# Ledger of designs, part 45: designed miniproteins, single chains, continued (4)

Each design is a single chain, and the fold is of that chain. pLDDT is the mean over its residues in the fold that is shown.

## One batch from the design tools (miniprotein)

Design m13630
Fold by ESMFold2-Fast:
Structure m13630 (fold): chain A 74 residues (1-74)
Amino acid sequence: HHHMEKERQAKAYAKTAELAGQKARLILKDNPELADRVVEEAQKLADEAMKNPEKGLEYARRAVELAKQAIAEA
């Protein structure tokens, strides 16, 4: 079951990345172009987390950091 736990962890990190992008979109309502870019980049990071579960945490952190930076700079 070690492999199944790894799969579950990967899905959790991918979801974290996706939600970070969606949250940024809601906050960046006055800059839809930036919001769309953040969502697209967060989705790519979510895909990477699914492809490489061992680095899923790194990809999730990058997505969250990307979203926070975009919100702060908007």
Scores: mean pLDDT 80

Design m13631
Fold by ESMFold2-Fast:
Structure m13631 (fold): chain A 118 residues (1-118)
Amino acid sequence: DPPTYFRTSFALDADGRAVSLPLPEQPPEDWVVLPATGGPLTADELRAMAEAFRRAAELSRQGKTPEEVVREIRELLEKAGVKRWPGLAIRKDTPPEVIARFLERLADAFEGAAALLE
């Protein structure tokens, strides 16, 4: 099977290390994991996630590491008051442009979903 660069959950702790929250097992050290928080999303939360992911894609293109990109997503979502998000998983060796394209596609999907809810 072709290698998988992305999964549906990624997380960073205060030290910038991958953390499994609330997963029962730790993620592999070669992956950055942001765990899903669950629940239905509002149109406003989906638009806030789209904006966060577009900003994170630009940071990836500027040479930020996957860990820095995931941290920025979390900070932008928290700043926007978003309490729920889908999980993402990004392999630490994934090229910056591949990460950026992935995040832009997710942002497009979130904007599309928000439009359907309004």
Scores: mean pLDDT 66

Design m13632
Fold by ESMFold2-Fast:
Structure m13632 (fold): chain A 83 residues (1-83)
Amino acid sequence: MKLSPLTEEAELKLTFGLMYIGLGRSLRSRGNLEGAIEAYEKAIELLEEAARLAREAGDEALAREAEELIREARERVEEVKAE
């Protein structure tokens, strides 16, 4: 099976987006609210790229995963801003 370069790039960006969500959670738990927001916003950027690339590659499941994670990250940003 020939994995398209778009699918590989989308998977990589999804992975980094997940890592930044984890970083945001860690920073928030340590009281670094500014760092938490920056980490979640970086996650959103990476996940938006992942969703675009996944759709271009025809990987609807991967695109949906990225979109759900974008929604979660946006909710986390609003939670931190409310503190």
Scores: mean pLDDT 85

Design m13633
Fold by ESMFold2-Fast:
Structure m13633 (fold): chain A 92 residues (1-92)
Amino acid sequence: DHVKKAEEYIALGEKYEKEGKYLEAGKAYEKAGEYYEEAARKSENPEPLLEKAIEAYRKAAEYYEKAGDRKAALEAEVKAGVLELELAVRRV
């Protein structure tokens, strides 16, 4: 359920990206990250879903920056960074 929703938002983000709609792309990638993160919390193997959430949040940050929304870009970078640290701790 959450994985399917995340994949749909990734596809939507890619569509907006190609259209030059950077704010809409950022929002779509952020929602994809949120759905991957929710899926990871319910998974017996969260690592690959956390990796997908990190990538989605980084894409959100990139497109928010291109749209001129620096606050949203920084918030998305923080979300990605927190999950990256969580993933690093899990691998020790």
Scores: mean pLDDT 88

Design m13634
Fold by ESMFold2-Fast:
Structure m13634 (fold): chain A 55 residues (1-55)
Amino acid sequence: SSKLEQFKKDMEGIIEAHLKMLEKEGRVVTKEELEQMAKQQKIVIDSLEEKLKKE
């Protein structure tokens, strides 16, 4: 669980940094882009949860 929590925080940090970069470039992040990012994050987290169940 600790490893998964750390990974979630790392992923949140990466997404936040990316959004900040886009904002600095004057690009507005759309609702569709946010939904796509959320879906990708969920897929990665679900994959890690399955791998952790094998430990």
Scores: mean pLDDT 73

Design m13635
Fold by ESMFold2-Fast:
Structure m13635 (fold): chain A 60 residues (1-60)
Amino acid sequence: EELRRKAEEYRKKAEELQKKFDEMVSDENADPNETVATALLYVGYQLEAERLEEEIKRLK
């Protein structure tokens, strides 16, 4: 149960960060350093969510 909730939290966070990243990439006035930091965060959360989802899948 906790693994599933954690996977959902990481997936949701990754989706939120991905939307923010897409907006920043489209905004010519966006800070490049903030944009890169946002990209790294969403990739990190996406990978963590995928790892947790695979772990849940293997527990069945």
Scores: mean pLDDT 78

Design m13636
Fold by ESMFold2-Fast:
Order: sequence, then structure tokens, then C-alpha cells
Structure m13636 (fold): chain A 69 residues (1-69)
Amino acid sequence: SKEDEILEKLSELVLEDPEVGLKIKEAEKLLEEGKYEEARKLLLEIGEKYGLSEEEMEIIFERMKKLLE
């Protein structure tokens, strides 16, 4: 699925650069605090830096929100 492909790309980036994993955890913390706009912005900045599209990062954002329910 498209989500699985995006999660695979993210997993590869986390293995290549631990900074990606740290920033994803930072976005998760922002979501837990209800700071959705800040979390989304951070994810988009990660995508821009590491070659994930805006659409791919929005899918990651929605997935993270569901995992925190």
C-alpha cells in the first residue's frame, strides 16, 4: 500500500540518519501535547530535508495521530 511504501522510506532514513528518528519522536511529543500545527510543520521540514514529499509526510502525520489515540 502507499502507506507501507512511505513507512518503508521513513524506516530507511531512520537507519541512515538517527537524527530522523529523534525528530519523529519530537513530532510525536508535539502531537501528545495537542500542538498539531507545530508537529505537522516539523514533519514537513523533515520531508523537505530528507526527500519525502509533502503528501508522504502528511500520511505519516495522520498515521502518528492514529497511533496516539
Scores: mean pLDDT 81

Design m13637
Fold by ESMFold2-Fast:
Structure m13637 (fold): chain A 66 residues (1-66)
Amino acid sequence: SLDEEAKKILAEAQALLESPDPRVRVAAAEAIRYAQKALEEKNEEEKKKYLELAKKNLKLAKELAK
């Protein structure tokens, strides 16, 4: 489900908040923010948009983390 995808993003992004690189932490925080918005959103199309933003920020955080 979209909620399960959002929860997985939250778990991965929370781990990246422990990064010594502030750029990684900022991207991880944005991923968390959008994943939380996806979980709170009632409209499925808006939920998908927030989930895609969460995925993009998680990908950025992972790429910056090497």
Scores: mean pLDDT 87

Design m13638
Fold by ESMFold2-Fast:
Structure m13638 (fold): chain A 61 residues (1-61)
Amino acid sequence: MKELIEKGREIAKTELGLSDEEIDKYLTDTDLISIAEGYKNMVPLKPEFKAALRERILARG
């Protein structure tokens, strides 16, 4: 579990452009695991889709 959470954080930072503060504020451990598992099985997203996902995550606030 901890390794999947760390991987989810790395993907959120590198692929979605989220800061550690934004990740801690808007994403749960379950969200991070889902990001890690989802990205393992997904074709790499285009920058425009990554930007849209980032906006949707931040809109949770």
Scores: mean pLDDT 72

Design m13639
Fold by ESMFold2-Fast:
Structure m13639 (fold): chain A 60 residues (1-60)
Amino acid sequence: MTKEEARERLKRWAERLSTLADPEAVERLLELALEHIDAGETDYRTAIEKAAEEMAKEAP
C-alpha cells in the first residue's frame, strides 16, 4: 500500500468513526496516525494502533 492509499483509507475510517465517537478525539487520532504514515508506516491499521497508544500516554 502506498502512503497516499494509506492516508485516504485512514481519512475514510476516521470520518466514519466521527459519527459514533467524540469528533475531537477522532481528529487527534487521525493527526497522530498520519504522522506515523509519514514516518514510513504503510498499513493504516498499524498507524491507528500506534496513534491510539500515543494518545493513551497523553491522557494520564
Scores: mean pLDDT 73

Design m13640
Fold by ESMFold2-Fast:
Structure m13640 (fold): chain A 58 residues (1-58)
Amino acid sequence: SMARRHAEEALRAKEAGDDEAAREHLQRLPGVGEVVAERLVAAPLENLRAALESIVAT
């Protein structure tokens, strides 16, 4: 799934401290716009991981 690949890339970017790359990958997910991507990147990594599993399960 392309959505899962973008979710994995967003997590990897966040783990590396690259919040800009993380936001770009998040915005490629269905239903995720700029505001949602900013909120997800600002969250703790554990919260981001949980949100991404919910998004890609849809």
Scores: mean pLDDT 82

Design m13641
Fold by ESMFold2-Fast:
Structure m13641 (fold): chain A 61 residues (1-61)
Amino acid sequence: SREERIEEVVEGAVEAILKGKATLEEIKAFLDQMAAGSPELAEEAAEILRRVEERLREIEE
């Protein structure tokens, strides 16, 4: 489902950032490119970014 796909991408992005395999800026750039594809992908990209930033905020030292 769309929700399951969003959750998988969010978890993958957060894990990549925490493991030093990607930066938040790289994730934002990827999502920006996704958003350019269609209005539906723009909504999905915005929701993914919101959840990634929320998860990282919860994990702050």
Scores: mean pLDDT 80

Design m13642
Fold by ESMFold2-Fast:
Structure m13642 (fold): chain A 72 residues (1-72)
Amino acid sequence: AMTPAQQRGAQLYKERNCSGCHSLLAPGSSHVTQKPDAYLVAYLQDPKKYKPESQAAALSQADAEALVAYFR
């Protein structure tokens, strides 16, 4: 069963349309599995710093942590 953090992350993934915006941040993707959680949390808080072409809006630290929990 999913934890509350993983459920919040799944909801954010859908609401932010992460799969529709050419996001490389998907469950099971090498871009997620090869990166440490701290890097993914930092990336989600400032996506344009790491990928200037990113259409993703910056997340709060709490929302970034919830989304990373969903990816694990």
Scores: mean pLDDT 65

Design m13643
Fold by ESMFold2-Fast:
Structure m13643 (fold): chain A 70 residues (1-70)
Amino acid sequence: KEKIIEELKKIADELISYFREKGQDGKVAFVKKTLESLIEKIKKMTKEQAEKLYNAFKNVAQKLKDLLDR
């Protein structure tokens, strides 16, 4: 589970950097809050559930990055 949490923090840091560059402080705060909620949820989950949640978050993060590249 620690590896999944580290990967989530890495993805969140990338999103935070993108939103900071665009002056979107509200979105930075939202990403931080979402990350905290996901980490708490992952700690209470089985490994399989945590991997599914991580993959879902990774897909959403990738979609957001694609939108930012416009």
Scores: mean pLDDT 74

Design m13644
Fold by ESMFold2-Fast:
Structure m13644 (fold): chain A 62 residues (1-62)
Amino acid sequence: AEPLTDGGVLDSLARMAISIARGDPDKKAAKEFLEKFLKKLEEDPETPQSAIEDVKEELKKL
């Protein structure tokens, strides 16, 4: 099936979450936030793989 607008919103949310984590002076809190967000994205069947990959890349850098 064709991906739709909901997947695009989740991709945008992933980028926003990454931006928030990068701006957080508490790297431990940022990492915990992204890990929790990643689990939620993986649980949502509407989540595009690009959103999951973006969050994983940021977690790998933290």
Scores: mean pLDDT 75

Design m13645
Fold by ESMFold2-Fast:
Structure m13645 (fold): chain A 65 residues (1-65)
Amino acid sequence: SADAERNLAALKAAAEAGDSAAAMSAIGELGRLGYLSPEVKAEAIALARAGRFDEALALVERALA
């Protein structure tokens, strides 16, 4: 899906920039659009808030596979 690809690209860019707010926004949008369960969304947001971007990315990528 173009929406999933766009938001995943935004999450990757935010992770490379160390931008927790942008990462949380991209994860929130993926959840709002129904690509992530509420549980996965909450965990990914918590990881991004903590600056644990590699773990947030791995969790989101696994959920989208």
Scores: mean pLDDT 88

Design m13646
Fold by ESMFold2-Fast:
Structure m13646 (fold): chain A 98 residues (1-98)
Amino acid sequence: SERLLRAIGLALRAIGIEFEAEKVKDEEAKKLILEAARLVIEGALAVMEGDEERAIELAEKAIELAEEALKVTKDELAKKLAEEVIELAEEVRELAEE
């Protein structure tokens, strides 16, 4: 299934963000980004399980946390990772709505 492969890809990209987030020096932004990335992984898994409503809810929560990270941080790596999390969460939401 193309949907299954896309969901797996989104989860793997979010795992990649978790590894990169370990280099973030802003501890508050790092915590928000790690939690948001985890929610993207859970959202992708919800798509794989056919729970579209849960996937959308998790994706929207991930966006809120990543947007909060952008508001509080001056760390350029944290900004980049937060923006990447928002993009992945939006892709999870779009995939769930198909």
Scores: mean pLDDT 90

Design m13647
Fold by ESMFold2-Fast:
Parts: sequence; structure tokens; C-alpha cells
Structure m13647 (fold): chain A 77 residues (1-77)
Amino acid sequence: LSPELELEIQKAMTLMGLAVAISAGIEVEIAREGAERVAAARTFEELIEALRETIKRTKDEELKKLLQLNIEAVEKA
């Protein structure tokens, strides 16, 4: 798989998780801002930074765990 396709897959997986949080009413503003940062990422490094920034801004422990798992998935890609 090309690096471009791998990045788009990791972004899509992250956006799906954030969309679920938004639909459930969990940290909607923070999750929405996180989705905007993820969508704007052009590299794996920018995607990881977008995820870390969202973790810093949320107080929801389940969302933090979800985003941390996404960071681990990106680092292994």
C-alpha cells in the first residue's frame, strides 16, 4: 500500500471514531475541532500531532484512550 493510501486509511479510521463520539454527544466541540485537524493532516507526523492536540483538549477518558490507540496504529503503519 502506498504511503498516501496508508495515511488516508488512518485518517478515515480516526475520523470514523470522532464521528461516533460526535453522534453520541461526547465532547462534540472538541471532537469536531479534532476532526478538522485530522482532515488537514498531510503527513503521519501531522496526524499524530492532531491526535495528541485533541487528547490534550478533552477530559473524556474514553475519547483519550480511543485517540491513543489511533496514535499507536499510525506509528505501526
Scores: mean pLDDT 82

Design m13648
Fold by ESMFold2-Fast:
Formats: C-alpha cells, sequence, structure tokens
Structure m13648 (fold): chain A 71 residues (1-71)
C-alpha cells in the first residue's frame, strides 16, 4: 500500500508542475547572480521559497487524501 501511495504522489501532475517551476526560478536566480543582479536573484529566491512552501502544504494535503483513499 505504501508503494501505491508513493506512486500516486510521484505521478501527481500538479506537484510535478510546482517542482518544475521551482527549478525554473532557481535557474533564473543563478543567472541573475552571475550577471551581478543581486536584487533580481533575491526576488527569484523568495518566489521559489514561497512556491516550495506551497508545494509542501500541497504534498501534505495529497498524502492525507491518499491515506484516506487507501484506508
Amino acid sequence: MDAEKAYELATNPKLKEMIEKVKELEEKAKEAEKAGNLEEAKKLRQEALRLIAEANEKYKEEAEAIAKKYE
């Protein structure tokens, strides 16, 4: 049953989309740092951290929903 739960979480398209968006923001922040644009890099990092927090909350919600589904 744990494998089924892990599979459903790993294949959740919304969670995957959020992870990809965090990756994009992190890459943009690195490029801004390379260009010496520290303010832009800071904004991109803050946006990435906000999205990570949202993804963590969503992950908890999905994990609970899956747990109830397989009880």
Scores: mean pLDDT 74

Design m13649
Fold by ESMFold2-Fast:
Structure m13649 (fold): chain A 76 residues (1-76)
Amino acid sequence: EQAVENLEKLAEEAEKQGDFKTAANIYDALADYYESKGEFEKAAEWYRKSAVAYENAGDTQKAEEMRKKAEELEKK
């Protein structure tokens, strides 16, 4: 999962620089990736990280969408 590791590093660097929107977008992409593979527990965790990052970016609507996605996957 080299591509996943690279995306995680990019998201961490974005957060370090205060670019929470870029970090949130990367976490959202990682969540979508794991969801597409049927790894719902991992996908839910990444959606929750994306929600926190969107909240920090001031994007409350996207944060709520990510939380709802995480909750739905946790029911599977």
Scores: mean pLDDT 83

Design m13650
Fold by ESMFold2-Fast:
Structure m13650 (fold): chain A 60 residues (1-60)
Amino acid sequence: MELVEKGKEALEKGDYDTAIEYFKQALEEDPENVEAKELYLRALFKKGRWDELDKVAAEL
């Protein structure tokens, strides 16, 4: 998915807010995308969004 690729680029650049937005969009298009979920959790972890991380992890 192109959105997942854009999110990965943002993560590599340290732009965690942009990465989170791309992964959210990818999951809105395909909620069962395992790669997008894993990368979304990673982006939340890097940003320190623990409350959102716990919520997303509970849905896995």
Scores: mean pLDDT 78

Design m13651
Fold by ESMFold2-Fast:
Structure m13651 (fold): chain A 90 residues (1-90)
Amino acid sequence: NPEEEREELLRRASRLYAQIRGTVEGRTEPEVLERRAQGILDILLNMSEEELKQALLDLKRMAEGLKQLRPELSPLADELIELIDQILNS
């Protein structure tokens, strides 16, 4: 089911973005990361197709910029970029 696959990719992207933010902020408590990931997912799932595409492109640009500024976060940023590309190409 393409809709279920897309939702799972969005869930994974939301978790990665929450982890990246938490690492930058020095807040990696599991409860905080889980709440943030769910909040991000809820926002993305309630977007129109056009809003979601723009949000994902903005998030990808942020992740690419983060790799230049914070090379230590490159593995997480690369995983997020890969997930976004999968969503945009599905």
Scores: mean pLDDT 86

Design m13652
Fold by ESMFold2-Fast:
Structure m13652 (fold): chain A 80 residues (1-80)
Amino acid sequence: DKEAALQRLEEEYERRLLALEIAESILDSALSFEREKALEEDESKVAEVEEEERRQREAVERAREEREREYQRRLEELLA
């Protein structure tokens, strides 16, 4: 019934957020490595790495917002 559906929806949302957190952690490690490498090898590449970092972080934030919107939409549908 409704309660079981709400619990399953919340569990699914939590799993999706956890997957996004893991992806963000991997991204943070990769970008940190690329930034350090750029600083050591060619400082002119630092701005390029920083711009890529900005784009990647914006993509993660957008994905988080989309998952939150989907959760809210599904929640409203179930509570209707």
Scores: mean pLDDT 80

Design m13653
Fold by ESMFold2-Fast:
Structure m13653 (fold): chain A 80 residues (1-80)
Amino acid sequence: SLAEEARQALIDGDYEKAVELAEKALQRDPNNPEALGVLAMAYLKLGENEKAVSYARKALEIDPNNPLAREALAQAELPE
């Protein structure tokens, strides 16, 4: 699926591709928590902390156990 391809791009370090694929997944299902979690982590890796927090919070409202969203939120809220 697009969300799985987005997660693979994230693992491979291709953060811009992860964003593109996750956005395509959200076009089909705007509440897909996996795609939202990938966007949160990818934006965090790109230095877009405000976007990372926004997508992480949305993912966690849908699935509070989403591991990518939880990790992205934790890292974005740290001073380092």
Scores: mean pLDDT 84

Design m13654
Fold by ESMFold2-Fast:
Structure m13654 (fold): chain A 58 residues (1-58)
Amino acid sequence: MEGQLKELERLIDSYAEVAKDPERVREKGREILEKYKAGEITPQQAIDELKRIALEER
């Protein structure tokens, strides 16, 4: 279902808005989305990884 994917994309955008380098956050977020789409990580793992990136780029 695409709802979870859209939620992850929204989180990436939200984190990018407050980041030192928004493009870097979006690039890293894209890598996480690709891992999620490939079934390598769970939705919760994707969210946790995005939070980690957001904290590093603050």
Scores: mean pLDDT 78

Design m13655
Fold by ESMFold2-Fast:
Formats: sequence, structure tokens, C-alpha cells
Structure m13655 (fold): chain A 62 residues (1-62)
Amino acid sequence: SDETIERILEEAEKELLREIVEKGVVYEDPKAKLRELVRKIAEERGLSEEEIERLLKAVDES
């Protein structure tokens, strides 16, 4: 579970970085975009709402 959480966070961060670097997108709130990507990936992987909330809390507390 913890390994899955780390993998989802890494994948979301990589996707955000790719959008910024390769597409030249400037986000006014990159942390909000990171939260959106984390939720999307977690939902695609079939995580429970409790697991998604834990992931989002980790993003907010960093």
C-alpha cells in the first residue's frame, strides 16, 4: 500500500513536470494541479476514497 502510494505520487509529479517542461504550461497553482493528477491516477487504479484522501493529505502537507 505504501509502495503504491509512493508510485502514484511519483507518476503524478512526472506528469506535471512533463506538462510544464514539454508543453510550456504555466500553472498559477501547480500544487492544485498535482492534487488533480494524483486523484485521477488513484481513481484509475481503483483506490478507495480513504486511500485517495491519504494521498491528497500527503501532497498538502509537503
Scores: mean pLDDT 76

Design m13656
Fold by ESMFold2-Fast:
Structure m13656 (fold): chain A 92 residues (1-92)
Amino acid sequence: ARRAAFEAAMARNLEAARAAGASEKQLAELRLAGELWAEGRRIYEEGERNGRLEEARRRMAELAERTAERARELGLEDLAEEARRAAEYLRE
């Protein structure tokens, strides 16, 4: 399944980062960023297929906003700011 493939790839990436000395905070940031990219790509591809690119941009902005909120709750200030800027860019 697509979700199972994503989880397997994420687990491998997190294990490689841990082996390279990443902190638990850095691992949380990598997972949240990976989830943002995977979901954003899915929304964009759906918009391309159905011709609703403006709707796709709006949904990606909403995703970026939710990611910024979650990152702030986890103390991931850099990711929170990046996600906030991405949401602003997508709403242009």
Scores: mean pLDDT 80

Design m13657
Fold by ESMFold2-Fast:
Parts: sequence; C-alpha cells; structure tokens
Structure m13657 (fold): chain A 75 residues (1-75)
Amino acid sequence: SMAEARELIKKGNEAFRAGDYETAAAHYQKALSLLPEDDPERPGVLRNLGKSYAKLGKLDEATRLFQEAAALERR
C-alpha cells in the first residue's frame, strides 16, 4: 500500500541518518517495490537508495540509481 511505502521511506531515512546504510537500502528498495512508476516520490527514493549504495562502496549501482532519478526529474 501507499501508506506502507511512506512508512518504509521514513524508516529508510532514519536508518540513513543513523549510519545504517544496509538497513536504509533495504527499506528504500522495499518502498520502491510498493510505489507506482509515476509516483512523484520515486526520484527522491531512488536518489536516497543511490546515496546508501555509495556509502556501501557499491558505486556502479549508485550511479545507475542517480541516473534513473535524474531521468524522472528531467523537466
């Protein structure tokens, strides 16, 4: 549900601030699986997932996520 996706985004943000990047990434991935493709929150979640992967040294994955987020925000 959308409510579940929003709670997962909140939990991801809390984990990221705590430095728990693996937990943050897991919550953001779960949130993305629940959000519609056209949801305006998707680019922000993709960017935060990318930041989490960058902190974990997964630079190729982070780059792909940042590019996907930028493509969705392109106006």
Scores: mean pLDDT 88

Design m13659
Fold by ESMFold2-Fast:
Structure m13659 (fold): chain A 59 residues (1-59)
Amino acid sequence: SAKEEVERGLKWVEIAFKVANGKEIDEEEARRFLGEEEVRRAKEVGRRIAELFAESAAR
């Protein structure tokens, strides 16, 4: 349903945001909600955002 899709999207953004800010995530809960593939992608995006911010701050 549309509601479930929105909830999944919000959880994905939450994971990416937490990873980008160096915060710990509940990986078991995240995998149960989104599945392993989506959690992995969200973490990759979060790390990429963190890298871009670190590059900006270092200059």
Scores: mean pLDDT 81

Design m13660
Fold by ESMFold2-Fast:
Structure m13660 (fold): chain A 57 residues (1-57)
Amino acid sequence: GHMEERRRAIEYTAEKLRGIGDGGQRGIERARELREQGGSEEEVRKAILEGIREGAK
């Protein structure tokens, strides 16, 4: 019913957001390493976005 569908949607969204968060954290770690090595702002930004993208699967 309506309540069960809403609950599944919320749980699904929460799981996806958790995955995105985990991916983003990994992206931030890579970005930090690149920054320490003198990487550009563009490289740092791409690392974060790639992490988020991978987590969004």
Scores: mean pLDDT 74

Design m13661
Fold by ESMFold2-Fast:
Structure m13661 (fold): chain A 73 residues (1-73)
Amino acid sequence: SEEAMERTFREAQAVFDGLYAGMVAGEVKEKKGYSREEALRFAFSVAGYIAQRMLEEGLTREEAIELAKKLGE
């Protein structure tokens, strides 16, 4: 039970951190002249990718944000 709760919490945390990192990537795209709609679509794409990498590779929130910034370039 505790192990199942720990996994669920870790997955939820990765999703939340991924969404935040995705939003950062979207802001980078907007600064490059992309529309809000294009930036938002990109942000959601990056969010899923980052969340998966956090779960598979154990990336920290800081590493996730830095990766998202690079993807936004």
Scores: mean pLDDT 86

Design m13662
Fold by ESMFold2-Fast:
Structure m13662 (fold): chain A 53 residues (1-53)
Amino acid sequence: MEEVEPGGTPAERFDALAPLLSSDDPEVVEQARDVLLGDADPEVVRRARALIA
């Protein structure tokens, strides 16, 4: 695919990465937090913060 939606919708990105915030691997958690908290959609950031707070 040359020009399809990169990373899907905000909800799809959150659903894909949110389970990683509860991972037993701290590096996986750190990567998922960095991606989600840096997301351009404020709702994704808000939901990520709710899971890690």
Scores: mean pLDDT 73

Design m13663
Fold by ESMFold2-Fast:
Structure m13663 (fold): chain A 60 residues (1-60)
Amino acid sequence: SKEERATLGLAGAVVYLSQGDEEGAIEALRRAGVKNAEEAVALMKAGDYAGALKVALEGA
């Protein structure tokens, strides 16, 4: 589902961000179908994971 793909994309983005790879995090979300990938990553970097999930789900 869209929700499952967005959640898995965010999980992948967390792994990339933990390694300092912001570009990899953005690309992981784009491949998961998240249109607002850069905004979602910015929210994750700010510690707003709930906001990141909301943006990822609404990005269609």
Scores: mean pLDDT 81

Design m13664
Fold by ESMFold2-Fast:
Structure m13664 (fold): chain A 80 residues (1-80)
Amino acid sequence: LSEKQRHEADLSMEMMRFSVIKLAYERGKGELEELIKELEKIKERAKEIYERTEDEEIRKRAEELIKEIEELIEELKKEL
């Protein structure tokens, strides 16, 4: 795979992980603190993709994912 294809695949994986955590929260599954911890890990990996990628479209998608994760983390923290 090209470097661009690897970053695309890595980002798609993080988007999938985010969707799983978001769905768990929406369905009332999991402990709030554990969901926040997993979201922080996904955010850090998305930031690494953002920093390493040379493709502007992948960078924009990573930035959007980071923003969505941060918004969900703040939402969950309000319930603590």
Scores: mean pLDDT 87

Design m13665
Fold by ESMFold2-Fast:
Structure m13665 (fold): chain A 59 residues (1-59)
Amino acid sequence: MKEELRLEGEILEALGRMHAALGDKEKAIELYEKAIELYREAGDEEGAEEAEKLKKEVE
C-alpha cells in the first residue's frame, strides 16, 4: 500500500519534469504538488523533499 503511493508519486514527479521541460510550468507545479502529497502519505519524507525542491526550481 505505502509503496504503491510512493511509486505513484515518482510517476507524477516524472510527468512534472516533462511538463517543466516543455515550458508548462503551471502543470508541472500541480504535478509536483500531487507527488509531494503522495510521498507524505507514503511516509517518504526524502521523496517529498526532492519534489518540493523541483517545484521551487520551476517557480
Scores: mean pLDDT 82

Design m13666
Fold by ESMFold2-Fast:
Parts: structure tokens; C-alpha cells; sequence
Structure m13666 (fold): chain A 45 residues (1-45)
């Protein structure tokens, strides 16, 4: 399914952002929210 491929791509991009955040709590919170949103849209919804 196309959504699965797009979901995996977005997860990879978020993982790269997390690696670059360098312990910034606010950035970590935003990344966490994006993960939750992706789960609801593609995985859990």
C-alpha cells in the first residue's frame, strides 16, 4: 500500500530530526507529537 511506503519515509525523516535535535526538549516533544500523529493516520487509525 502507498500509505505504508510514505509512512516509513516520514518515520525515517523524523528519526533523522531526532538525531539532530541534540537533547532539545522542545524539539523532542514536537518529534514525539509527529510520531503520534503518524501512528494515528497510518498505523492506528
Amino acid sequence: EEKLKEYNKKIKELNEKAMQSDGDLEEARKIFEEYEKLKKEYGKS
Scores: mean pLDDT 71

Design m13667
Fold by ESMFold2-Fast:
Parts: C-alpha cells; structure tokens; sequence
Structure m13667 (fold): chain A 81 residues (1-81)
C-alpha cells in the first residue's frame, strides 16, 4: 500500500515536470519526516518533534521552489494581500 502510494506520488510529480533527482529527494525527506513524527508521537520527545517540523519545512520549501521554477507559482499559497 505505502510503496504503491510512493510510486503514484513519484509519477504525478514527474508529470508536473519535477526532475527524478528532486522526486527521489522528496520521497527520502518524507520518509525521514514520517519516522521523526512517529517517534515524537510514541515518545513525546521534543527533539523528534523539532526534527519532524524541520523536515516538513524543507519539503515545503523544495516543493514551492520547484513549482515556482515550473511556472506553477499560483498553486502555492498566495502572499497575504
């Protein structure tokens, strides 16, 4: 189930014009973020929570950068008016 979801996400990102390298990096970051979030939930560890948050922020920045580069800047949350 999870491997099928990752394959589907990768295919969709590639269709949008994301490079294979960027897609692989995003999937790796997602796995690390999921692991850190899980650890934070299971242990209540503040360090694990901060790590999960930083990884999610890195994913957001990478996706936003690639979407902007590909001309999909309108898919990113609009700037505050």
Amino acid sequence: AEAEREKRIAEELLKLGFSKETVEKLLKLKREADKAAREARETGDESARKKAFELLREIYELVSRELTKLGYSDLIAPPTP
Scores: mean pLDDT 76

